# Designed miniproteins, single chains, continued (4): the designs that were tried, part 86

Each design is a single chain, and the fold is of that chain. pLDDT is the mean over its residues in the fold that is shown.

## One batch from the design tools (miniprotein)

Design m14980
Fold by ESMFold2-Fast:
Structure m14980 (fold): chain A 89 residues (1-89)
Amino acid sequence: TQAVLELINTVPALRRLLLLQQASAEATARLLAGEVDNEEALAIWIDNALRLGALSEAEAAELREALRRGLEEFYRLVAEREARLRAEI
């Protein structure tokens, strides 16, 4: 609806959170189709989130480095970022 679009544009943190969810949905669809493994799906998610403007270049670089270090570190940073965005809403 038009009201939802206006709300998203007015609250930058909400817009970023929704774009992160969109990026995740695209990566998950490819994972469920058997096209990529878990690590590849997460790399696609980072690239999609950066392209959509949900992540800055610095944030994307930090997440890519965390992914290279391991899934636990990656998930820790993702959870921290989501919590921070939700706190701004």
Scores: mean pLDDT 73

Design m14981
Fold by ESMFold2-Fast:
Structure m14981 (fold): chain A 142 residues (1-142)
Amino acid sequence: MEFLSGEELVKRALEKAGFEVTEEYPIPGSDLVFDFLAVKDGVKVAVELKGTRDGGRLSPEDLEGLRRQQAEAEKLGWKFLAVVFVEDESDEEGVLEQLEAIGIPREQVVVVSFSEYQKTPLEEAVEKLAKKINEALEKALA
């Protein structure tokens, strides 16, 4: 049975949240690429996706990648959003602590649990993620 990829799930959630989405967006003046550029009401959001490894944590390589992507988004005057896939919701706090340690605040992070996603009807999963994305971006503006 084919499930949506993490990329397709996030794309649908961004579109449901009211964003226009461009996939594999090249960073101007860099060899780096964002997974998505999402645009809504003149606000540009650079979106980068990562998954955890065994032990429910991001690798040092993925952490350095996210740090560099966030810095490039900030340089462009764009918002940054990290979407991190974890196996289980119990891994969420550890991932948020890893990202805070490298200077990415909780308001710039959305965590998605694969275990909950697999148990959730697709349309409900898309709506839940769209809500999380909007809530994260609203908190970043407060």
Scores: mean pLDDT 82

Design m14982
Fold by ESMFold2-Fast:
Structure m14982 (fold): chain A 75 residues (1-75)
Amino acid sequence: SPEQQLRDLVMDTTLKLSEALAEGKSIEDIRKIVEEAQARFDELKAQHPQYQARIDAERDRLVKAAEIAIKAKEK
């Protein structure tokens, strides 16, 4: 289902981001994870436009969390 696909995408991306941060990956590697996730969110939204608002909300939440993490690393 689209809802399950969205949950799986959010969980997969959150785990990848957490792993990269724990491993001390570069800012460039973190940005690549975010870019790949954004492409997958855009694909999911194109396939299920009726879920656009929820998909966009989850994408925006992920992007914001990643930006905060990147800024903390840039200190």
Scores: mean pLDDT 84

Design m14983
Fold by ESMFold2-Fast:
Structure m14983 (fold): chain A 68 residues (1-68)
Amino acid sequence: SALEAAEKAVEAAKAGDYNEALEYAKKAYELDPKSERVAELLREAAKNATGEVKERLLAAAEKLKALA
């Protein structure tokens, strides 16, 4: 589901693997491109990530926003 993909993006971001985080974020968008809940999860993930991982997650969220 889109929710599960967004949650996996959170976990990947926390692990420092921004490429997997981006892939999961894209998958979430493809499953539900108009989901405010997915966008909220990506923002919440950024709040729970550390330094560099936080910045990369925010960049991924903005990229999906630009593609929407």
Scores: mean pLDDT 68

Design m14984
Fold by ESMFold2-Fast:
Structure m14984 (fold): chain A 67 residues (1-67)
Amino acid sequence: KLEKLAERILQLLVERGSEPVSASEIAEELGVSQSAVNAALDLLVQMGLVERRRSGRTTLYRLAPSF
């Protein structure tokens, strides 16, 4: 389920703290396809839980700052 994958991604990002990660890195660590990770990350960005930022030729993701 996309929602369960999104939860796993959030946990990974919490464990990484402020360290940004790429979609391919998340896919490798969780053992899922990059397309599935991209779909879950898109959902998390739309919900405001994850920030998407481009760094050079790579797109990086991390937890959105808390209020």
Scores: mean pLDDT 79

Design m14985
Fold by ESMFold2-Fast:
Structure m14985 (fold): chain A 80 residues (1-80)
Amino acid sequence: SEEIGRLLGLAMKEVETLPADVKAQVQKLLDQAFTYMNRGDYEGAARSLEKAGDLLKKAGKDDAAERLYKVADWLREKAK
């Protein structure tokens, strides 16, 4: 839980450096992921985080993308 929050926080700092349009898309996916987590839908949250990671990777933010992929993997383990 604490580690998930730390990784998400680090990824969000890199999101602030994105072009406005890409930043808005990533923020929307992160908001969707948080909504899914609050509902206990960890599979839905993981999929939203992976989509956000894909956008970050395309924008050259590989470290932020890897952090989101790692959180998605942990949420999938929690869903089982």
Scores: mean pLDDT 84

Design m14986
Fold by ESMFold2-Fast:
Structure m14986 (fold): chain A 55 residues (1-55)
Amino acid sequence: MPPLSEEEKQAIIDEARAMAEAAGLSEADIDVIVRVVEHELKRHPDEKITVRFLN
């Protein structure tokens, strides 16, 4: 599968942040979640990983 564009990666990161905010996490915890998602996308930048993050 083709790798995600920077725009698509940013959209997934933004979605992960929104989900963490909805879960009532602190700003520090939200930053950690965003960092984890960013690293996962860099390590395995395919659509299977992004589908997993959206669940």
Scores: mean pLDDT 68

Design m14987
Fold by ESMFold2-Fast:
Structure m14987 (fold): chain A 99 residues (1-99)
Amino acid sequence: LSEAERLRLDAEVQLAFAEIVIAITKIAMDRAKSKEEYENIIKESRQLLDRVLASAEAKIDELAKVDPEGAATLRQELDRIRAAGDEVLKEMEKKAKEM
């Protein structure tokens, strides 16, 4: 693999992992029955998403040095996933307050 191909693959894998974390968070939200469970899921999901997205962003920044157009496309995807994750966590926080 070229350096650009490797960095692109690394970023795509991290973004896919972030989407999996969001999906698991939604499943956990549907199954949680106590305020404590909701608060623990929110805390752990936020920490994990922040780390995964930071890892993806670092790879995208490296990619921008060799493939600016590819990096721009992945940054748009990163922003979309970040927004989706934030929305899910906000919905879970609202449900926790109503318990």
Scores: mean pLDDT 86

Design m14988
Fold by ESMFold2-Fast:
Structure m14988 (fold): chain A 68 residues (1-68)
Amino acid sequence: MSRVEKAIEEAVKRLKEWLKKNPNASEMEVYDQVGRIIRETIARYPGLSVEEQVRIARAVIKVALEFL
């Protein structure tokens, strides 16, 4: 598994676990959590290209949109 694929898996899992614990979260709270997870995941995987960072962001946003 590539570093970006592992980063995506960890970010998506983190959001899904947070959404499961916060089933009544508002749209704004979900967007705040998405931003936090994306920033923290990118920080944990230094050296990723801009394209790889965008892939992480898109994967996390997709999970949020499926919940909302």
Scores: mean pLDDT 86

Design m14989
Fold by ESMFold2-Fast:
Structure m14989 (fold): chain A 92 residues (1-92)
Amino acid sequence: SSAQKKIDELLKEVEELIAKNAPVEERLKKLEELADYLLENNASLSDLVRALLLGGEVRAMAELEKASPELLKRIDEIIERLKEEIKKKLQE
């Protein structure tokens, strides 16, 4: 589907930003775009889990880079949204 193609593109874009050590704010913005798109398009459990793992990498690197508490909180909020959606799908 066109939605699946966009999901695959967004997942790849987040992976590429992590791989090239893009600025934390750029990684966060793309992760937020990915999470919003997944939730809006009722994404599969596997895509949500992939996004959660990428979110974990963004979070871990941001902490090591000493990102602001406000930025870390924004990443944590995205991760929690993904976890809640995964939990809901596991109960379906």
Scores: mean pLDDT 90

Design m14990
Fold by ESMFold2-Fast:
Structure m14990 (fold): chain A 71 residues (1-71)
Amino acid sequence: LSPEQRAALERARAAAARIAELDPEAGARAAEDVARLEELVAAAPTPEATELARRAADRLEGLAAQLEAAA
């Protein structure tokens, strides 16, 4: 994996963990989605995969922030 892909996947994993602290069911689902994303990026580490990983990280970080604000 490129450093950019690794950083995006680490952000996504961290966001999934934040979600799990507030909503274990949503967090478990987010962790499954991140695991699938890691498999996809590892199988085809393209610029498109990097963009997909960054978008996923952004979405999960947004969800984590919304859940934290509502807590």
Scores: mean pLDDT 83

Design m14991
Fold by ESMFold2-Fast:
Structure m14991 (fold): chain A 79 residues (1-79)
Amino acid sequence: MKEEALKIADESVALGDQALASTDVQTQLDLADQNLALGRKAAELGKKSKNIKDVQVAVGAAITSIGSAVEAELAARRL
C-alpha cells in the first residue's frame, strides 16, 4: 500500500511537470485528467487501509495528484 501510494505521487509529479512544459492546451488538459485519475486511485488505497500511517501516505498522494491536476488546468487556461 505505502509503496503504491508513493509511486502514484511520483507519477503525478512527472505528469504535472509535463503539463507545465507543454504549450498545447489539449495536452495540458489530458495530463490534468490523468492526474485526477491518479488522485482517485490514491484515495481508494486509503479507504482499503487498516493502518493510520498508510492512510496518511495515501491521502498525501491524493493531494499531490489533485494539486498537479489543478496546476495543469490553470496553465491551460492561460494559453
Scores: mean pLDDT 75

Design m14992
Fold by ESMFold2-Fast:
Structure m14992 (fold): chain A 67 residues (1-67)
Amino acid sequence: MEYVDVTGAGGTAPDHLPADEKARRSAAAGQAGQMAKDKIKDASTTMDEMAEISRQAAEHFQKLLAE
């Protein structure tokens, strides 16, 4: 069968996370992703702008987790 578990880096978080923690992580990722999308649409993305937006999205995600 296909559709084996996504473990490790990327995609789905580790299987053993508590439901609350998984939900918070998902919400933070969603917010960071939305921020990146908004910047991409507004900025008419070049390669350099993509790199900056990606960095800012990562920082935003980490800040959401810290707060």
Scores: mean pLDDT 63

Design m14993
Fold by ESMFold2-Fast:
Structure m14993 (fold): chain A 76 residues (1-76)
Amino acid sequence: LEERVEQRKELIRLIYEGAPDEELRAFLKKQHDATEEQLADALAKAPVISAETRKALTDEEIEELLAQLEAEFAEM
């Protein structure tokens, strides 16, 4: 649980810095030990935001997007 909280903080930081989708995908893959195919499918269904939009998001909005992605991976 503690490791998940720290990883979540790191993911939020990457989003705030406008990290590309590929980097976010690599980060999530490490967290959930998902295959490339499962990860691609989950990300295709997850909310998509541009780097510019990420910079404009509030902490609460980012938290909601992360919760949606985490729920998708939890079903894998």
Scores: mean pLDDT 55

Design m14994
Fold by ESMFold2-Fast:
Structure m14994 (fold): chain A 81 residues (1-81)
Amino acid sequence: SALHERLRALRAALRAARTAEEVIAVTEQIVSLLDSHGLHAEAAAVRQLLAELRAARDAGDTLGVRGSRGMVLGLIDELLA
C-alpha cells in the first residue's frame, strides 16, 4: 500500500538520521502520515514520543533521543508487520 511504502521510506530516513534535529523532523513526518490515514491512536503515541525527543534534545540527553527513536522505529515495525 502507499502507506506502507511511505512508512518504509520514513523508517529508513529515521535509521539514517544523525542528529536529534533530523530524528525530530522525520518523526514529525510520521505523525502527519499516520493522522492523514486515520491512524489517530498510533499518531498520538508517536506525538508523545516526539515531545520526549524534543525534551531530550533540549536537555542534551543523547540516551533519551536514542531511546525515543528506538520506540518510534518499533511502532513503525509493528505497523509494517
Scores: mean pLDDT 90

Design m14995
Fold by ESMFold2-Fast:
Structure m14995 (fold): chain A 87 residues (1-87)
Amino acid sequence: CERLLAEVEEIGRVLLEAIRNNDVEKAIGALLALIGLVIEAELEGREELAKILDDLLKKLNKAFKEKDLEAAEAAIREGLEALRALC
């Protein structure tokens, strides 16, 4: 769990910075990393984990498209809380 939480926290930090700086390349990189985590969870049959990561991905995609920093921060917080509950 520690490694997954650290990876999601890093992805969140990178995406928040990308939204603040309007850095499309950085945002795409962060979202692709999160997509990779969703695929890994699905391949491992971890349905609950995949659902949490996919929900986070959808919320972050929307926040980035809308340039909504507060929505992105809320999505990251909620996602990390949900992940910690699985640990």
Scores: mean pLDDT 86

Design m14996
Fold by ESMFold2-Fast:
Structure m14996 (fold): chain A 94 residues (1-94)
Amino acid sequence: STRSLIEAVVKEIEREAKLSLEAGMKGEEIVKGMVDYVKAFLESMRANNIPLSEEDAEFLLKELKKIFEEVTKGDKEVIEKSMKELEEILAEAM
């Protein structure tokens, strides 16, 4: 199902984010990498004619925000900027 695919992507992003954090990458750099990964994933879905529902988009946003908060240690400016960019990317994918 599309939801299972989204859940797998979230797990992969979380795994990579934790590895990057352990490697000493800055939270802002990790978040940028996560956004770029999501953009590439959504472009792949669109190219394969896999629709993204509003419910799946909301789930993805909610899970990514949690990871953003953990890797940036609650940096509000980085989180707000990245969430806005992600919302724009998701709107184009729906």
Scores: mean pLDDT 86

Design m14997
Fold by ESMFold2-Fast:
Structure m14997 (fold): chain A 72 residues (1-72)
Amino acid sequence: SMEIEEAKREAEEALRLANEALKVATSLERQMTAGVAALTAGVALTLASKGKGKEALELAEKAKELAKEAIE
């Protein structure tokens, strides 16, 4: 379904951003935020693989937001 495909793409983008944030984060707070973003993106990918497109997309969007916070 389009929702599952969109969720997978968003989650993969979020995971990439979270990984970049983890490489540059120097504070514990930003490292924790980046870590949570990576974990959330991983869960979103798992849900998408199980056919739970709506839940996967919601988590992928949240992961992307957290990853952006960790970079900024």
Scores: mean pLDDT 85

Design m14998
Fold by ESMFold2-Fast:
Structure m14998 (fold): chain A 112 residues (1-112)
Amino acid sequence: MKEEKLEKLIERIKLAYENPVEFLKSLGFSAKSNEEARELLKQEAVDLGLVDEDTPEKNALIVLATRIAARELFSEEEAEKITQAVLDYVREHPDASLEEIIEVLKKVFEEL
């Protein structure tokens, strides 16, 4: 049961990373291109105070997608822990791959 939530969280983050237009459509929004979708997701992450303007677009997108997906699947407290773990990791490792972020998610999930 808990494992299914982790799987869905990973799927949502992968969708946002690989196909941000479809990720936005799943939330009821539209973008003309994946480039525009990435810009919109970064702007929202900045507007919410999750990341700074100088944060790489891919990192801003991953942090925001993690927050959105975690809030859909977990309690508010658990979602905050998951989002914070990803945010801390990308701040220390700005060149982190999606695969590295998935390992962070697996690790924090074991601590929930």
Scores: mean pLDDT 83

Design m14999
Fold by ESMFold2-Fast:
Structure m14999 (fold): chain A 65 residues (1-65)
Amino acid sequence: DKKERLLKKIEELGKEQLENLKNNINEEPPEEVKEEYRKLEEELLENAEELREEIGEIQKKLRAE
């Protein structure tokens, strides 16, 4: 379940970013979290377009709040 693992990682990183924004909106999330998020997106793009589309859906859900 490569797709499920990658989606779960993106979701976890997204949750951490959202929690940090809600608790400390004045400051951005740590650089480590941002870099991991970007790396996962790049890796997903290399693996399959399908994975990227699902990541987009997750990102939209995270943003909806």
Scores: mean pLDDT 62

Design m15000
Fold by ESMFold2-Fast:
Structure m15000 (fold): chain A 64 residues (1-64)
Amino acid sequence: SKLEKIAKLATELANEKLKEAGIPVEVKFSPFSTEIRGVRSSEELQKALEIAAESYKEAKEIVE
């Protein structure tokens, strides 16, 4: 489905951006949920959420 395709692409984009930013956090999107793993501080969580949201928007634009 389109939702599965968006989730897979968003996962790839988010984790690529996190690695580039040097943030040791992993994000995984499914069609119905988002998992964030490895967060050590509220600052890391905020940055991971921002990157995750932007990556999802980008993936949605590419797929739709």
Scores: mean pLDDT 86

Design m15001
Fold by ESMFold2-Fast:
Structure m15001 (fold): chain A 77 residues (1-77)
Amino acid sequence: VSPSEALRAYAKAFRDLGLTAAADYLEEQSKTARSYEEMWEALGKAMALAAGTATPEQQRAAMEALAEVAAAFAAEE
């Protein structure tokens, strides 16, 4: 899976959680990200964009989604 594809999948997941600004940011980053390092930096910034506006439930769901993607990448190795 390419970093661009992963960022698009994440943008969709965040949009489904109601984190629209973070989702839009990730979708934009998917056009420029060329490495997994850039992908993880974009995810960190997206989480920061959600900070202060996300409910505890949205924050937990976002962290769970991050953990699932991390587990998928670990399993790919």
Scores: mean pLDDT 73

Design m15002
Fold by ESMFold2-Fast:
Structure m15002 (fold): chain A 61 residues (1-61)
Amino acid sequence: MKTREEVLNELDKLSTAEKKRVYDEAAARLQARHPGAAPSPELLREFWEIVHEEIERLKKE
């Protein structure tokens, strides 16, 4: 399992454009799963898990 710190380290290796793509896709996916949900620690944890998945997807291409 990746920690938030490990995910942030992977993001730091990406270009500004790649970081924007990862964040935009992660935010869209989170919003689709939890439309209208209030911010919570659980939602933030899920967001960082999705960010990690998007980074791995980007690395595959």
Scores: mean pLDDT 76

Design m15003
Fold by ESMFold2-Fast:
Structure m15003 (fold): chain A 62 residues (1-62)
Amino acid sequence: MKKEIEAAKAVLKAAKKNPDASDNELLKIAAKELGVSPSTVRKWLEKFAKEGTKEELEEIYE
């Protein structure tokens, strides 16, 4: 799940800088950083939330 982890990291980084930002704004910021569409980031986040493990969560911070 390398792309899904990168998407989660990008969204977390955006959320830390913009705590009051909407979900759409966070997806747009992450999408710009990753060079993909916001819908692609959303799909990767959904997969990560559905299939992600504690081990993969640790990888986000490594």
Scores: mean pLDDT 73

Design m15004
Fold by ESMFold2-Fast:
Structure m15004 (fold): chain A 105 residues (1-105)
Amino acid sequence: SAEEVLERTLREIEALLEQAKQAILAGDWAAFDAKMDEIASLFLKLKMLFQDNPEIQKLIDEVIDELTEAYRKMKTLSPEEQVKLLDEFGKYIREKFKKMKEIAK
């Protein structure tokens, strides 16, 4: 179902965000970039799956914009601030996915 796709995708993104935080703490920027690229790819796939739902499309676009802004800010932040920004982003995407699941019902 659409709800199962959204729940599975959120779990995959949350796991990738945790891996991205571990990469930051290890100083492994190649691993960090790879995890961020995987997250972006998941949002693009989700956007294709919900192409006929403009309300869900808007929420996905808001998340992609926030991810782009977070990635831009990363270059100016300490590792501790980068981890905090990823935690804040994780909270933001959880709220957006909650809204998408309500629309998909």
Scores: mean pLDDT 88

Design m15005
Fold by ESMFold2-Fast:
Structure m15005 (fold): chain A 105 residues (1-105)
Amino acid sequence: MEKYKEVVKFIEEKVPEVLELIKEILEEGMTKEKAERIVKLLLENLTPEEMIDIVVKAVEGTEGEEAGREAREELERLAAEDTPENRRRLAQAAAVAIMEAVRKL
């Protein structure tokens, strides 16, 4: 599905370190240090809107356009309350979406 390829290509162009860390996680297993590094890289290199777009594209690829629309509404509500905790939650959601996109390619 094109949506997963779009997510992977976007991250490869913007934050290639995140793809390398995700490949390591898929081969060697998740550690707290690797998870925290991904979240930090996403927070430093992506806007909240770009993180929302990543999650929505992954959801659309898995569950279709209606599920993607519902995910966007929920994430935009989260982003409207601009707190460090909510920014971190967006980065965590984006990290999961990128891992799913990589796993399905």
Scores: mean pLDDT 83

Design m15006
Fold by ESMFold2-Fast:
Structure m15006 (fold): chain A 69 residues (1-69)
Amino acid sequence: SPIMDLTIEQFRLMADYTGRLLELKIQKKKAEAAGDKKKVKEYDKQIEEVDKQYDKDVKEINDRIAQIE
């Protein structure tokens, strides 16, 4: 069903988001340990971009669910 397909897509988005966020946080921690302030700031920007993309993807799925209701 369309609702079941969208529910599965939501779970996939959550898993993908969580994995990407974890990897970026690990890389940021490594940059902090190396004293690379520029790379730390670059990873912070990438984390913000990942958060914004996740919010956009979630809104898109929610809009698609609303169209079915």
Scores: mean pLDDT 86

Design m15007
Fold by ESMFold2-Fast:
Structure m15007 (fold): chain A 77 residues (1-77)
Amino acid sequence: MLQLSKKEFKLGPQTISGNSEPDSEIEVIKPDGKVYKAKANKNGGFKLDINLSIEGKYIVRAKKDGKEEVVEFEVVK
C-alpha cells in the first residue's frame, strides 16, 4: 500500500512524503541510480528531504517482509 503525497516535483530542495506498510524500508532512486533511504514509521508515514538536482523519472520502492511495492514521480524545472 505505497502512496505518494505528490507525483510531480520541481527541481531543488523538496520533501518527498507518503504512506507505506508500517516499518517498511523506503528507497528513492534518482535517474542516475543514486539511492536515498528512509524507514516508514509505525503508522506507515515517511518523509525524505532531498535536493532534486536531476529532471526526469524517480522511483520509490517500499520493502517489507520480502515484498516490495513501487511507484514513480516526475521532476520538472
Scores: mean pLDDT 84

Design m15008
Fold by ESMFold2-Fast:
Structure m15008 (fold): chain A 61 residues (1-61)
Amino acid sequence: MTPSREELIAELERLRAEAEARGLAGLAQYVDDLIAAVRAGKTSIEEAVTAIAIAREWLAA
């Protein structure tokens, strides 16, 4: 499944909010930087999907 850039940004914004709520400043900054990179077209869809998976693992437990 190939998500759109808008779908990736929406998911990243949700992950950033959750990271901030949990006090994970480093993860929140990482996700914020990734949102900026996706918006600017500086990262591929594949790279963004991989980064989202990594962020989810940090949030999972």
Scores: mean pLDDT 79

Design m15009
Fold by ESMFold2-Fast:
Parts: sequence; C-alpha cells; structure tokens
Structure m15009 (fold): chain A 63 residues (1-63)
Amino acid sequence: SGLEEALRIAVEYAEKLVEQGKIELGKSTLVQMVDAARELIAQGKPEEAVAKTREIGEKALAE
C-alpha cells in the first residue's frame, strides 16, 4: 500500500539522520514524515504521500 511505502521511506531517512549523529532531528523528522503520510493517505493520495515523505526527508538530510 502507499502507506507502507511511505513509512518504509520515512524509516530510511530517519536511519540516515541517526547515522549522521542527528538523533533528535531523526526523531522529529520521522514524526513529520509519518504525520504527513497519514494525512495524505486519509485524503486518498498515496503517490503524494510518498512524494511528500521524500521531500521532508531530503530537506532534513540537506540541513
């Protein structure tokens, strides 16, 4: 499902942030990605949920 894909991507970005020693940013970014994905899935927009998750994750990695 789109939710499962978005959550998998969210975990991957959070893990990358933790690997960089940015543990608190990883935690807060994970929450933001999960909340955004759930909202878009609730609206019936699974492709947008995946895209928004990547956008949030990439922005956090670029910091």
Scores: mean pLDDT 85

Design m15010
Fold by ESMFold2-Fast:
Structure m15010 (fold): chain A 80 residues (1-80)
Amino acid sequence: SVEEKARALLAEAKAKVDDIEANLDNLSLEQFMARLEELMPILQELGDILAKNEISEDLIAELNALVARLQALAAEKLAR
């Protein structure tokens, strides 16, 4: 289903963000940017699904929380 696809994409995005967070100090800026580029199509596809379909509010909340985490990690990486 569309919801199952959205949940799978969210889980994949979360796993990638968790990996970035765990390795933040060990990644070069170039490597960090490459990880963000890998995440972008996943987040774009998930965003498109959520925009076109009536999806549970919990998924929207989790995506917003994930985007906020990613923005915080980017700010931290750029400050170092």
Scores: mean pLDDT 83

Design m15011
Fold by ESMFold2-Fast:
Structure m15011 (fold): chain A 79 residues (1-79)
Amino acid sequence: MEAEKQLELLVKVLERGREIMERYRAQGLPSAEAARLAREEVEKAMSPEEKEVLERVRKGEIDEEVIKLGEEIEKKAAE
């Protein structure tokens, strides 16, 4: 699978999570809790292919740049 296609799938998942997280934050939840709940909700809606791409990221089988981008976004969401 091409790195660009993997990035597009990850971006779609992250954008969905951002929208859900903003709903929880609007309810007064802390950023860390809102991010956790949004991630769980997104994971339930993900396709098997999207889950496989995320699992490859966690295993380090995806490009280092994609892994770093994901980690940075997660850290900022936890702030």
Scores: mean pLDDT 70

Design m15012
Fold by ESMFold2-Fast:
Structure m15012 (fold): chain A 113 residues (1-113)
Amino acid sequence: MKVATSALSLEDVVELPDGRFVNSVSSEEMVYDEKYGLALPRFLVEETSEETRDRILEIVKEVLEKGKLSEEEIKAYVDEIRKIFEDAGLTSKAMQDSIKIFETSLLEQQRES
């Protein structure tokens, strides 16, 4: 059963009987954030401060509440996430891949509507 949305990939997150959260598509372990109702990959949570995660989750929540986005709005949100990662010193391939996943997921949502 879906319990949350993956914040960057926008895929469904499910709770396992042992209380762990996993991405329904990738089976990647997720960490649920009750304040935002969103989940982030465990690796990202382990490598980021709470303040950095809160800023990312605020942007994703705004994106999900808005629903339909222009290409300019998608670029602005992606650039804001990129700036947060750069300001926090998050330069690993996994972090760069997370930004690309976010951009791809937003573009796919626009094609669905």
Scores: mean pLDDT 79

Design m15013
Fold by ESMFold2-Fast:
Structure m15013 (fold): chain A 81 residues (1-81)
Amino acid sequence: SDAPSKNTVEVTITGVFKSPAARAEFLQTVLSIFPNLEDIRLGGRTVVFTAKGVKQSQIDQVKAAAEKYLEDVEVEVKELK
């Protein structure tokens, strides 16, 4: 079901960017998928953000983007109560 999440979700992406250009393109892709993104925190190997009303299709899109732009990718989605 592509119903929006009732809770705020925290998405954590961990991996190694293929290049600085890949990192920039990934961040632009994230902002395009999540126009209502509330908070974003960037580390050397992590991107963490929170968003409301997140659909499974948006999570699937960010996973695909992460696999395109990062190596050794892990994506964790946590619902915040």
Scores: mean pLDDT 85

Design m15014
Fold by ESMFold2-Fast:
Structure m15014 (fold): chain A 92 residues (1-92)
Amino acid sequence: AVELPQSLLEQLEPVIEEILAKYEPKAKEALEKGVDKIEFTKELWEEMYKELLKKIEELKKTSNPEEQKILDELEKEFKAAFEKGKAKLAEK
């Protein structure tokens, strides 16, 4: 498992909070419109994943080489988690 330095944790926490705050209104709007829950969850999952990768790439630009290696490993773990989640949603 990748252990995050405190400096990266402090930078990632606001990014995660921003992503969650952005997608909460979209979830409410979709429920009001009667959108299919599976289709909406899959779309929301893909959008969150793309936003997270984008923020990791932005962090890499200002990070030292050791932090960049940690961010590369996190990107790999997030990709694996995304693919696993997408596969589970496709089972039904």
Scores: mean pLDDT 66

